# Designed miniproteins, single chains, part 3

Each design is a single chain, and the fold is of that chain. pLDDT is the mean over its residues in the fold that is shown.

## One batch from the design tools (miniprotein)

Design m77
Fold by ESMFold2-Fast:
Structure m77 (fold): chain A 68 residues (1-68)
Amino acid sequence: SDEELREKVIELALSKGLSEEEAERIAENVLRAKRDYGLSEEEALELAELILQKDDRGALQLLLDHVS
């Protein structure tokens, strides 16, 4: 569910030293991308990890693979 995905993204961001506000912002962006690009929950979590690692190229490639 979107709620479980949101919580998982927040937990990942907090575990990497981000603030609650930053974690929530990343979670919102990931959920928006999931809706806009038709990502699965697993793909949305991969996107979150790429964002947290600051792998901008990897994040962009993941999104582009889902553009119709």
Scores: mean pLDDT 79

Design m78
Fold by ESMFold2-Fast:
Structure m78 (fold): chain A 58 residues (1-58)
Amino acid sequence: MKKIEIEAETEEEALEKAAEVLEELGPEKVEIILYYLSPTSNKKLKYELPFLGEKITV
């Protein structure tokens, strides 16, 4: 299983980038890890997408 890390300033941007990656590589055997700034902190937070699929639910 391939792991892909995506960094963005907002959750919305991170999800958009993750959707582009899923469209390019295909949804099979990909785990996406998102890093973005918390609205209550300037630290990058690590979020793991709990799914492997054809699209991101927003």
Scores: mean pLDDT 58

Design m79
Fold by ESMFold2-Fast:
Structure m79 (fold): chain A 141 residues (1-141)
Amino acid sequence: MPLKVFIAVHSDSGELTEVSREAAKRLSEEHGLDVTLAELPLTAEDIAKAAEADVIVFVADVINGKAPEVLVEEIELLRSLSALKDKPMILVVAGRDLEVAEEVAKELKEKYGLSDYVVLKKPVNVEEFTKKLVEALKSVS
């Protein structure tokens, strides 16, 4: 059975939504993964799909040293749900400053018990995003 991946994206400018859509296509077509993509905040239908997934991937901007509040609230919500509390979760953050973005990702990983994180420099390269995400998915599957 192919690995089921649920990608939840928040993009202030729309850039991360577009690169996540292209990465999802590459994961499906080139890597044989079953990929669902949704935008934050998640609907009840999106949460049901996330519960059926083998791994959840969050994708968000780091702006002025902070992750979006909608991302943090969604991670807290999903960790509070019995079907999702122990689900592997990977955080992908994109920022202009890699050191700042990595510190934010590390803090969220430690606070919420996330499986792994990926840090990307803006503007995001789709090939680099896809490659790093594949490496992270192999580490948690």
Scores: mean pLDDT 88

Design m81
Fold by ESMFold2-Fast:
Structure m81 (fold): chain A 80 residues (1-80)
Amino acid sequence: DTPVLTIKEKIEKVLENALASQDPEVAKAALYTIKQVVDIHPEYKEYAIELLEKHLPALRQRFPDVAAEAEKLIEEMKKK
């Protein structure tokens, strides 16, 4: 089986690349992917929150609407 560590590394790289994308639709898709992963694997929740918070300032500068969705997702994950 694929090690959990390898899965986390792949998810991190894909999500970081998508969040750093110049395409707002790609960045938005990354948010939905993060939500789906956390919904299925709640053990990744803290990691997902950290990743989103790390990229939030850049998202606010590039895509304010996507940044607002990211902030909403962070707050939803913190409540659950």
Scores: mean pLDDT 74

Design m82
Fold by ESMFold2-Fast:
Structure m82 (fold): chain A 88 residues (1-88)
Amino acid sequence: SNAERMARIRAEIDAEVERLKSLPLEEQIKEVGKSTLAAQLAVAEHLLDEGYTPEEIREIAKKAGLPKYGEQMAFLLELLRRGRQLDA
């Protein structure tokens, strides 16, 4: 059924999120952009919960030679941080 397909898709997204979280930060920044938007947002939430700021992610990514990926991840962190401020 479509419900069973959706459950499998959700499980695959959850597995991908856990895989991405297990990577070093520079690899997370590089690999996250290849994943689904749902997994990208979940990894960005994880990084905010770990205490990273968008500015720190940009700096770390630049130092690692990944400025394009750093900007993409920093954008997601900024979006989520603004959402958290609205809910406060």
Scores: mean pLDDT 81

Design m83
Fold by ESMFold2-Fast:
Structure m83 (fold): chain A 72 residues (1-72)
Amino acid sequence: MEELVEKLKEFFGDKFLKVEVKPAEITIYVSPDVDLEKAAELLRELGFKAVVVTPKSVTGIYEGVEVRVIPV
């Protein structure tokens, strides 16, 4: 799980603002100029399932954990 969060930090770089970790849920807050379609493509490449893109967020599931990417 830590490795996954580190990969996401590397991908978003300076646009990675905050992460909140809960049981079976991780929320990542990013800059509002982040390309959510590219974020969704990354999640799919990393093996996430049920990846959903909306204008407000990207969500996906990895090994029973839901990851949310939300622009602030």
Scores: mean pLDDT 79

Design m84
Fold by ESMFold2-Fast:
Structure m84 (fold): chain A 68 residues (1-68)
Amino acid sequence: MTLEEDIWLALGEIGIAIAANDVRKGRITPEEARAWVDRLIERFEKEGVPKSVLEEMRRLADEALARL
């Protein structure tokens, strides 16, 4: 990936990790975490993040949130 793609993916990973951690700590529900992550990815798509990076973000989100 390019450096820009790596930065976007890292931001997505951080967001996913925060959402998953908030569910584990009982701050939000798994459904709220899923909705928040979906909105984050949609925002990144609108900002022109490549589809390959968005697909990897979705894969990571599915993996992280499925383990809650």
Scores: mean pLDDT 82

Design m85
Fold by ESMFold2-Fast:
Structure m85 (fold): chain A 57 residues (1-57)
Amino acid sequence: SLREEARQLIEEAKKAMEKGDFDKAYELLTKAVELARQANDPELLEEVRKLFKELSK
């Protein structure tokens, strides 16, 4: 499902952030936000937005 795919990308992005690979994390979050929008899942959209804020520090 689109929700499951978005969640998988979010988890991969978190792992990339832990490794210091912020370019990869940004790419994964960008894909996740698009899938979350298509799934109409406001919870996933909020989670992705919060992670983008962490990347913008």
Scores: mean pLDDT 83

Design m86
Fold by ESMFold2-Fast:
Structure m86 (fold): chain A 90 residues (1-90)
Amino acid sequence: QLEADIWLALGEIALAVGDYDTAIKQYEKALEIDPENPLAWFNLGKAYYKKGDYEKAIEYFEKALRIFREQGDPRIPEVEKALEEVKKKL
């Protein structure tokens, strides 16, 4: 959906400039519209990782990975690598 894609894009911009709190809020807006969007869950995990909240990062990466696996998405290795990186921080 266009509205969910706009919120996702705004969150990606906020994440890229280091505004992690804004990124989280924008991804949460995308997920209110499309709760099964694995990119929104993956990016939410990245934002929490950047904030040092490794437990939430793991939770959201696992949510994204589950959805990507259900879809057979080629991004599965990228999410698995991110999950391994976060687990090394614990």
Scores: mean pLDDT 85

Design m87
Fold by ESMFold2-Fast:
Structure m87 (fold): chain A 80 residues (1-80)
Amino acid sequence: MKITTEVTVEDSEDGKYAKITVKTRIETPDGVAEQTAEGEAEGSAENIAKTFASALPPDAKVELKIEGNKATLTAETEVP
């Protein structure tokens, strides 16, 4: 089973809030499930993305990209 989580955080125009999009994809032999959730949090995209990264399991393959006012965090885990 393969689980991929992508978190995209983008600063609001005034920099006080960030828009968060979380996309989760679960791939199993029986099928594929995918969900997208959207929200907002107080703070900068960089700080919010770093907070998400620190909460991930230590065995996950994690990639964090920070590009100006946008941060993208991708985490991938494989389980039997």
Scores: mean pLDDT 78

Design m88
Fold by ESMFold2-Fast:
Structure m88 (fold): chain A 112 residues (1-112)
Amino acid sequence: GKEEGEKAGEKAYEAAKKGGGAEGGSNAATGAGRGAVEGAKEGGSSVGAAAGGAAGAGGEFSARLKGGEEGGKAGGEDAKSAATAAGTGAGGEEGKKAGEKAGKAGAEGGKA
């Protein structure tokens, strides 16, 4: 639950730093989704992994449409969404809150 959401958010942050940065929100969203999947799997939740991956894929598409600085912001929000989805899938309400906190930290780090 909570631990799985925290790991998903942490991995989303790491992936967003690698995939996003100067190249824009599409890569950040893709990286965040992949990180959420990896983190949720390490926490032992295949349901959370599927939810995080789906959220990341949606975010990627959205970020591509926006582009530039707005795309970067969308990528950061998608990292938060992916971590929240992974946490929710892993542990319901408790996992959702943990994923939201981890995802917010990841999104803020990706924007910096």
Scores: mean pLDDT 58

Design m89
Fold by ESMFold2-Fast:
Structure m89 (fold): chain A 94 residues (1-94)
Amino acid sequence: VEELIKKAEELEKSGKVDEAVRYYIQAAREAFDAGDVETAVEYLRKAANLSKDPVLAVAAMLWAIAAQVHYDMGNREEARRALDEAGELALKGA
């Protein structure tokens, strides 16, 4: 996970926003699969903040929050779907 975040930060510095977003999304998925949903949501927020479209950025953040809520309620399948939707919206905005 740390290597993915380091790569994402390097890509941001080089202006490769689309690639940076993809690495943040992958890091979020790995954190989620490890049971660290708070960290997964934080990485998705970082990806959303790179969006040039504020509507897509807000939508991605809301889906990331929904993933945390579903996970806390024990709805693991819905949590994963919300996580994936957040990632797709963040990438679409990049």
Scores: mean pLDDT 81

Design m90
Fold by ESMFold2-Fast:
Structure m90 (fold): chain A 109 residues (1-109)
Amino acid sequence: MIKTEEGEYVTADGTKGKVTTEIDANRLKITIELEYEGDKTAAEVAQEFLDRFIAALKEASGIELVERKVTEDKKISDDTYEGEAEARFRAPLSGIDIDIKVKAKVKKK
């Protein structure tokens, strides 16, 4: 059974986020889309968010980090860049895999 949940947020740093959560049997997929305007790289914005999320998950459970990767910034337009960070976790007791992907779009000034 597939359930999709969506939410939006804005942080104090002006980062806008959209969260999409999809759960299906033994797999939880979380996609987070971030928009930022400022001096940070897209990869940096994505990585900082992912690292905070990883820290929160480790506090909540004995979840194991299986994989973590960050994608280099891709130029989309004259002042706009995209980057991604992702991690995969395994919950050993339940056999559930958790896939987290953070996509960041940065407009530089």
Scores: mean pLDDT 72

Design m92
Fold by ESMFold2-Fast:
Structure m92 (fold): chain A 68 residues (1-68)
Amino acid sequence: SALLEEAQRLIGEALEAERAGDLATALRLYQEALRVLSQLDPNDPLVAAMREFVETRLARVESALAAR
């Protein structure tokens, strides 16, 4: 699926931005990944697992930005 590949690409880029300390870019990319994942079958266990992973990382990035 092109959407699945796009979600995986966005997650990878978000993780690299997070590791580099670019939290603003990581936030944007995780939000984009969730938008792409929302277009996939929500009953697919892989899609559900990817969404949970992204939501967890997004919460951590939001928390880190709020602690400034």
Scores: mean pLDDT 88

Design m93
Fold by ESMFold2-Fast:
Structure m93 (fold): chain A 80 residues (1-80)
Amino acid sequence: MEFPVLSPEERAVWERLDGEYRRRVDRIRAEHADDPERAARLIEEVGRETVEELEREGLHEAAEFFRYALEQEVAAIRAE
């Protein structure tokens, strides 16, 4: 799945929300390094919240891309 073309204003919203998500993921992975299933569940939860925020901001294509990326990330963590 390819990243959508965003306006400068939409890109600023994406960068803020993606940045917040990545900081939360880094913290979850650090706190739950020995429990990949718990880390995966927590990341899936915060990822879902991020999708809902993107949808609320009207970034529907970015939300679809994020859902796809989230599924891949969660699967990769569970495979560890």
Scores: mean pLDDT 83

Design m94
Fold by ESMFold2-Fast:
Structure m94 (fold): chain A 61 residues (1-61)
Amino acid sequence: MLPDDREIKEALVIMALSLLKRSVKNLTPEQKKLIEQAEKALKEGNVDEALEYVKKAFSLL
């Protein structure tokens, strides 16, 4: 069965956070703050908010 849109977004956030954390030594303070905000939103079940934070972090790369 095809995953729900929410499950796809959650998987994307988790993957994005993994990639960002692998580059942690090259991240700006703003990028690190966005990563923390994304993790907090994900823990609270706010997948759309978490996705927006990881998108912002990637836009600064």
Scores: mean pLDDT 77

Design m95
Fold by ESMFold2-Fast:
Structure m95 (fold): chain A 78 residues (1-78)
Amino acid sequence: SNEEKIKEALKKADLKEQLLILEEQLGLERIKLGVLKIEKEVNKEDEEIVKKLEEEMKELEEKIEKLDKEIERLRKEL
């Protein structure tokens, strides 16, 4: 049925759009993590700043892991 093929094509288009958005978000979070790593290196002598940056990096790494898992889930549906 042509209607079933159209519905399947629209579902794939929606999944591809969701993947694009999540991949862009993942890219931005990875850039943020890179910036925090540089800030940690620059502030290496300051234990309080390093501790705060390590906590921010941990939260960001957890966000990146969740995004990676969601992207992998959506890729398997394609």
Scores: mean pLDDT 89

Design m96
Fold by ESMFold2-Fast:
Structure m96 (fold): chain A 86 residues (1-86)
Amino acid sequence: GLPEFIEKLKGLSKEEIDYAFSLLDKNGDGTITKEELREVFKEMGKELSDEEINEIIAALDKDGDGTINKREFYEAVGHTPTEEEL
């Protein structure tokens, strides 16, 4: 479930997290959609099911808009974003 997935993400190196961050920055919309999450993790060699993506969105999307902001995602994976990174 989500806790096991988060533990797996915490096992990622700083470089892998920075790579995911760079992919999210390329989209430039300030929010992370289910599609963007899927593509990021696929590029990292980690295929996520629709159920896992939905669990991540549900846990991090406090506003219920179906998207995650960059800060919420980075904090969930153990990365502390700066204002320049957001």
Scores: mean pLDDT 64

Design m97
Fold by ESMFold2-Fast:
Structure m97 (fold): chain A 81 residues (1-81)
Amino acid sequence: DLEEQIKAVEELIKEAEKLLKETEVSPEEEKELKKIIEQAKKNVEEAKKLIEKDPLLAEILLGVAAVAVAVAITVLKRLKK
């Protein structure tokens, strides 16, 4: 279900944003992580527009967003001591 996948990726994005706010990172790391999170948000918004017209492209965009956010979360968790 693409709608459930969208909700799952949106929750991952919220977790990443919360971790970024709570984790002490360098200005360079903050820039890179913010860029990844913003690109994931953009991919989710594009997927929402495509869900009925191009479900396959929507699924691909959600997959890309999910992987990008998962990497960002992993990096943030490793930086948190």
Scores: mean pLDDT 82

Design m98
Fold by ESMFold2-Fast:
Structure m98 (fold): chain A 50 residues (1-50)
Amino acid sequence: SNEEIAKRWEDNADGLLAQADKAEAAGDTELAAFYRAQAEAQRQRAKSLR
């Protein structure tokens, strides 16, 4: 269902944000920005699917 697919995209976004936090802690600001952008894209996809 669209709801289940949206939840998977949201769960993926949460995982990407965790990766962004790890990159930031390691001082890799560029990699952290990349993961945050990917997470936002997945959240937008989830919202449009609902």
Scores: mean pLDDT 85

Design m99
Fold by ESMFold2-Fast:
Parts: C-alpha cells; structure tokens; sequence
Structure m99 (fold): chain A 60 residues (1-60)
C-alpha cells in the first residue's frame, strides 16, 4: 500500500536522476496506481507522483 507506493516512487526518482526516463515513467505509473488506493490518507503522495510523471513526459 502506501509504503510500496513510496518505495516505487523513490526508485522512479533514482531512475529519473540516472537519465532512465522510460524506467522512471514505468515506476511512477506503478506508484501512482498504489497511491490512488490510499488517496484518502495520503493525497499529497498522488499529487507528487503526478507532478513527477509530468516532468518525465516533458523530458521524453
């Protein structure tokens, strides 16, 4: 749940910093799906993942 979404988001950010944009997008997508399931308790997590996903798409 939330911990797995946070882990995937952190891995996605590391991939983004390494320049692996396709892997970052894949990890952000997975994290976003999990974050959506916990949106009532962690709404900011979904917003952060959405912003990061938008930045990856802009860099592609």
Amino acid sequence: AAAEAERLFAEGRRAFEAGDLEEALRLYTQAGKLALSVIDEHPELLAEIAAATREVRAAL
Scores: mean pLDDT 78

Design m100
Fold by ESMFold2-Fast:
Structure m100 (fold): chain A 92 residues (1-92)
Amino acid sequence: GPLAAEGLIEAIDRALESGAEVSVSIEGDTVTVEIRGAGPEAIEGAREALERARKAGNEAELEEEGDRVVLRVRGLDPTSQTGVALHAIGLQ
């Protein structure tokens, strides 16, 4: 369902509101959200999105490298993927 997408959107919102930079890439059924300049709130948001995706039954991974965070989620439908991507660029 869309639960994993909602978690990703919330993580993107927290990152952008904290002043971090967000990029989203889509390859097949995999959505990758990269956050640069991530403060504690952005990192916590990404961790919450990881847990929500896993509880929704999606395969998800999180990489933390100082203030850089990469969250990868598999198994999102095309509408959910598009929603996440549009949100990252401020159109949703």
Scores: mean pLDDT 81

Design m101
Fold by ESMFold2-Fast:
Structure m101 (fold): chain A 97 residues (1-97)
Amino acid sequence: MIEELVKKLKEAGASDETIKAVKRLYEDILRAARELPPEEAVFELEVGKTLLAMILSIESLRAKREGKEEQAKKINEVRDEFVAEVDRLIAELRARS
């Protein structure tokens, strides 16, 4: 799953710095979901989701400012896919609580 989203970000022309930041943040999200009590995990996942959406929104805006409208659109689509995946993890954690 994450490998496919990272591949889409690379194909969309996202910077190496943005890709590394997204990978680290998503790894932290997965660790929190596995290792923390459900209430604490949900809080950390909501924070991580917000930060991830912000990072990718900034990258999309950068592409748009460079006249790369199609790249900006693809980055936003990948952002929405990451957000949906984190929301799925949050729903699963809430169901177990």
Scores: mean pLDDT 85

Design m102
Fold by ESMFold2-Fast:
Structure m102 (fold): chain A 60 residues (1-60)
Amino acid sequence: MEEEKRREERELTEKAREYAKEHPEPAKTKEGYIEAIKFAEELGILDGKEMLEKLEKKLK
């Protein structure tokens, strides 16, 4: 496939799974949850920013 976006999505999904594997229970640690969201944002997911804002609001 010549679309690099497809490659990025696959890598993004793989990295997300890798993170989930490292943190099987992120809900137990708010920090783990926040890092997972930041990780998704670093991979270029705009939705990650909104999720992070919502999480910050809940933690307040």
Scores: mean pLDDT 58

Design m103
Fold by ESMFold2-Fast:
Structure m103 (fold): chain A 80 residues (1-80)
Amino acid sequence: MRYTAVLALLDAAGEELAFARVTGADREEALAAAEAAKPALLAAAGERGGAGEYTLRTVLLDERGNVVEESEERVTVPAA
């Protein structure tokens, strides 16, 4: 079963600063790909918005595009 993880990094106003879409053959592989994508996503947000606190939203979709899991976490982008 194929899964897609969609990651969005949001500022305090809820504006999307960075976005990534990754796929895996199963849920575990898709989530591992999402973890691997986080450093690049944080770097992109830091280039656009600078250092600060952001919200990382992850949505896991099944092969038909149905949302099967959704999570939000607070992340800190350090000063470069």
Scores: mean pLDDT 80

Design m104
Fold by ESMFold2-Fast:
Structure m104 (fold): chain A 71 residues (1-71)
Amino acid sequence: SLVEEIVRATEEFLTRALADAPPDLAAELRRLVVEAVRRVAELAAEGRLEEAEEVDRRALEEARPLVEEIA
């Protein structure tokens, strides 16, 4: 499915991008981003674009402190 393809691509990208990050923080950031990407993809597939944009926005806000801690 398209959702599964998007999630897999995201997981592969994050595995590479977070390779040198602290493992606990990397795992939490990966979990948060993958959950958000899955939900965004599901909503977009249903034509619920406004809800998808809101999920994406909230995920960015939640990810910010984790990214700052990793950096």
Scores: mean pLDDT 85

Design m105
Fold by ESMFold2-Fast:
Structure m105 (fold): chain A 78 residues (1-78)
Amino acid sequence: SKAEAEELFKRALKLLDEAGRLLAQLRKQGTPQEEIDRLALELEKLSQQFKKAIDNGDIESAKKILKEIEERVKELKA
């Protein structure tokens, strides 16, 4: 449904904003730039896959990708 797609999109935007802040913090704490770039690229690929799933109305795939983004954000907090 449109309402479910909109909710998933809002959740993805919040997670990606949080991920950006966490990556900036890791860089300030001395994480190598190569590692930051690798993590950012992985999140960018997931973001693009999520957008394609939403654009195609594939809510099942969008939910799976959102869960992967949530897991990666959780890993950045550890």
Scores: mean pLDDT 87

Design m106
Fold by ESMFold2-Fast:
Structure m106 (fold): chain A 58 residues (1-58)
Amino acid sequence: MTDFEKKLKEAYENGEKSVDFGRVTGGQIGQIQNDVKKLGIDAEIVLGPGGRVRVVFK
């Protein structure tokens, strides 16, 4: 399990509305997208300036 997958799962199960991963690489964005799909979570991946990523649960 990746650190991204673990953090996403814990936040979703705790009823949190979003997870801020801060600044990540393009490869890490791809990993986060794959982990969201793998977990079956309905979420939006929001890209911010300077490579910042936030996942918002729907």
Scores: mean pLDDT 81

Design m107
Fold by ESMFold2-Fast:
Structure m107 (fold): chain A 71 residues (1-71)
Amino acid sequence: SLEEEVEKLIEEAKRLAEEARRRHAPAAYMAAQDAIDVAKELMKQGKLEEAKEEARRLIELARELLDTHAS
Protein backbone atom coordinates (compact mmCIF):
# COMPACT_ATOMS: atom_id res chain seq x y z
CA SER A 1 0.00 0.00 0.00
CA LEU A 2 1.03 3.64 -0.34
CA GLU A 3 1.03 3.97 3.46
CA GLU A 4 3.50 1.06 3.74
CA GLU A 5 5.69 2.70 1.06
CA VAL A 6 5.80 5.95 3.06
CA GLU A 7 6.62 4.03 6.27
CA LYS A 8 9.45 2.27 4.42
CA LEU A 9 10.78 5.66 3.25
CA ILE A 10 10.69 6.94 6.85
CA GLU A 11 12.79 3.93 7.93
CA GLU A 12 15.22 4.59 5.05
CA ALA A 13 15.52 8.24 6.14
CA LYS A 14 16.21 7.11 9.72
CA ARG A 15 19.08 4.92 8.46
CA LEU A 16 20.46 7.85 6.42
CA ALA A 17 20.29 10.11 9.49
CA GLU A 18 22.31 7.55 11.50
CA GLU A 19 24.85 7.28 8.65
CA ALA A 20 25.15 11.09 8.41
CA ARG A 21 25.65 11.30 12.19
CA ARG A 22 28.43 8.65 12.06
CA ARG A 23 30.15 10.44 9.16
CA HIS A 24 29.82 13.89 10.82
CA ALA A 25 27.75 15.25 7.90
CA PRO A 26 25.31 17.71 9.59
CA ALA A 27 23.68 18.94 6.35
CA ALA A 28 22.85 15.36 5.30
CA TYR A 29 21.59 14.61 8.83
CA MET A 30 19.22 17.61 8.69
CA ALA A 31 17.90 16.61 5.25
CA ALA A 32 17.24 13.05 6.48
CA GLN A 33 15.48 14.37 9.61
CA ASP A 34 13.37 16.70 7.43
CA ALA A 35 12.36 13.67 5.33
CA ILE A 36 11.12 11.90 8.48
CA ASP A 37 9.26 14.94 9.85
CA VAL A 38 7.60 15.99 6.56
CA ALA A 39 6.56 12.42 5.69
CA LYS A 40 4.96 11.94 9.13
CA GLU A 41 3.16 15.30 8.93
CA LEU A 42 1.76 14.61 5.44
CA MET A 43 0.71 11.08 6.48
CA LYS A 44 -1.28 12.57 9.38
CA GLN A 45 -3.06 14.79 6.84
CA GLY A 46 -3.86 11.76 4.62
CA LYS A 47 -1.65 13.15 1.83
CA LEU A 48 0.11 9.85 1.12
CA GLU A 49 1.22 10.60 -2.46
CA GLU A 50 2.70 13.95 -1.37
CA ALA A 51 4.35 12.26 1.63
CA LYS A 52 6.01 9.69 -0.67
CA GLU A 53 7.16 12.32 -3.20
CA GLU A 54 8.50 14.74 -0.57
CA ALA A 55 10.23 11.97 1.42
CA ARG A 56 11.94 10.68 -1.75
CA ARG A 57 13.07 14.21 -2.64
CA LEU A 58 14.59 14.83 0.80
CA ILE A 59 16.16 11.34 0.96
CA GLU A 60 17.81 11.99 -2.43
CA LEU A 61 19.07 15.36 -1.13
CA ALA A 62 20.51 13.63 1.96
CA ARG A 63 22.32 11.09 -0.25
CA GLU A 64 23.71 13.88 -2.45
CA LEU A 65 24.93 15.77 0.62
CA LEU A 66 26.64 12.60 1.92
CA ASP A 67 28.39 12.18 -1.47
CA THR A 68 29.47 15.85 -1.40
CA HIS A 69 30.75 15.43 2.18
CA ALA A 70 32.97 12.54 0.99
CA SER A 71 34.64 14.97 -1.43
Scores: mean pLDDT 87

Design m108
Fold by ESMFold2-Fast:
Structure m108 (fold): chain A 85 residues (1-85)
Amino acid sequence: VEELKEKIEKLKKEIEELEKKKKELEEELKKLLEELKNAGNDRKKILELIGEILRVIGDIIEIEKKIEKLKKEIEKLEEKIKELT
């Protein structure tokens, strides 16, 4: 039971680190969207910003998938603890 609790704590720490990275990417996305609004008629700048926005969105989605996978792992470990106690 103690080993399962230790695994849950490690997974929770991993989720916290991923959530911090997600917040940083969300802030980067907000800055890119503001730059896009201010780009005016600069087609080169607009295309560059769209490329960066798509990259950041992709990174956010990837992190969200990892967080969801880790949360499901925690749920399975918590169910095992309930069966043992």
Scores: mean pLDDT 84

Design m110
Fold by ESMFold2-Fast:
Structure m110 (fold): chain A 69 residues (1-69)
Amino acid sequence: MSKEELKEILEKELKEERNPVARSTLKELIDMLEKMSLEELKEYLEKLLQTETNPVAKEILEKVLKLLE
């Protein structure tokens, strides 16, 4: 998967998302994707998932990590 493909997937999810926590998480990931390689983003997500306490944010992080496999 390319950075462009992942960005398009995340932007589409953001347009359809109504939950404010999920929207905030998606916006953060889109911003990080612009600044990082896919490998760096994967490592960032793995670290975030270890410390994240919000179940909605965790679901978004897990979904995006699965896309990077």
Scores: mean pLDDT 81

Design m111
Fold by ESMFold2-Fast:
Structure m111 (fold): chain A 55 residues (1-55)
Amino acid sequence: MLTAEELAARLVELGASPEAAYSAARIYVERGVEAALEAAERNDPVTAAALREVA
C-alpha cells in the first residue's frame, strides 16, 4: 500500500517540487488519481506528468 509520503518522494524524483508533490500525493491517497491529476494540472504540469507516470 503506497503512502502519501512514498508517493510524494517518487513524484519529487520525477521532477515535481516537494510542496506540489505532497499536495498531489495527499489528494491521490484520499480522493483518487482523477482528483489529484485535476489539482496538479491546474497548479503544476510537471507534477501532473509525474503523477500520470506513477499511477
Scores: mean pLDDT 78

Design m112
Fold by ESMFold2-Fast:
Structure m112 (fold): chain A 72 residues (1-72)
Amino acid sequence: MLTEEQFEGEVLLALGLIYLAIGKKDYERGNKESAIESYEKAIRLFREAYDLGVEEAKTYIEEAEKNLEKIK
């Protein structure tokens, strides 16, 4: 059964994945500014999820940061 912290972490992970997907889509469409904003939001959400014990969020932080570096 999920603890309150685990549930919160999973929700933050899900939101981060949504923003990561939006960022990738915006980048493909040439909307660099929107892509940067979405990747930065995803990274913050993934870091919060990781701090709440969602270990898999670390992999997504690395992915989002790598995508952000390609734009900046």
Scores: mean pLDDT 84

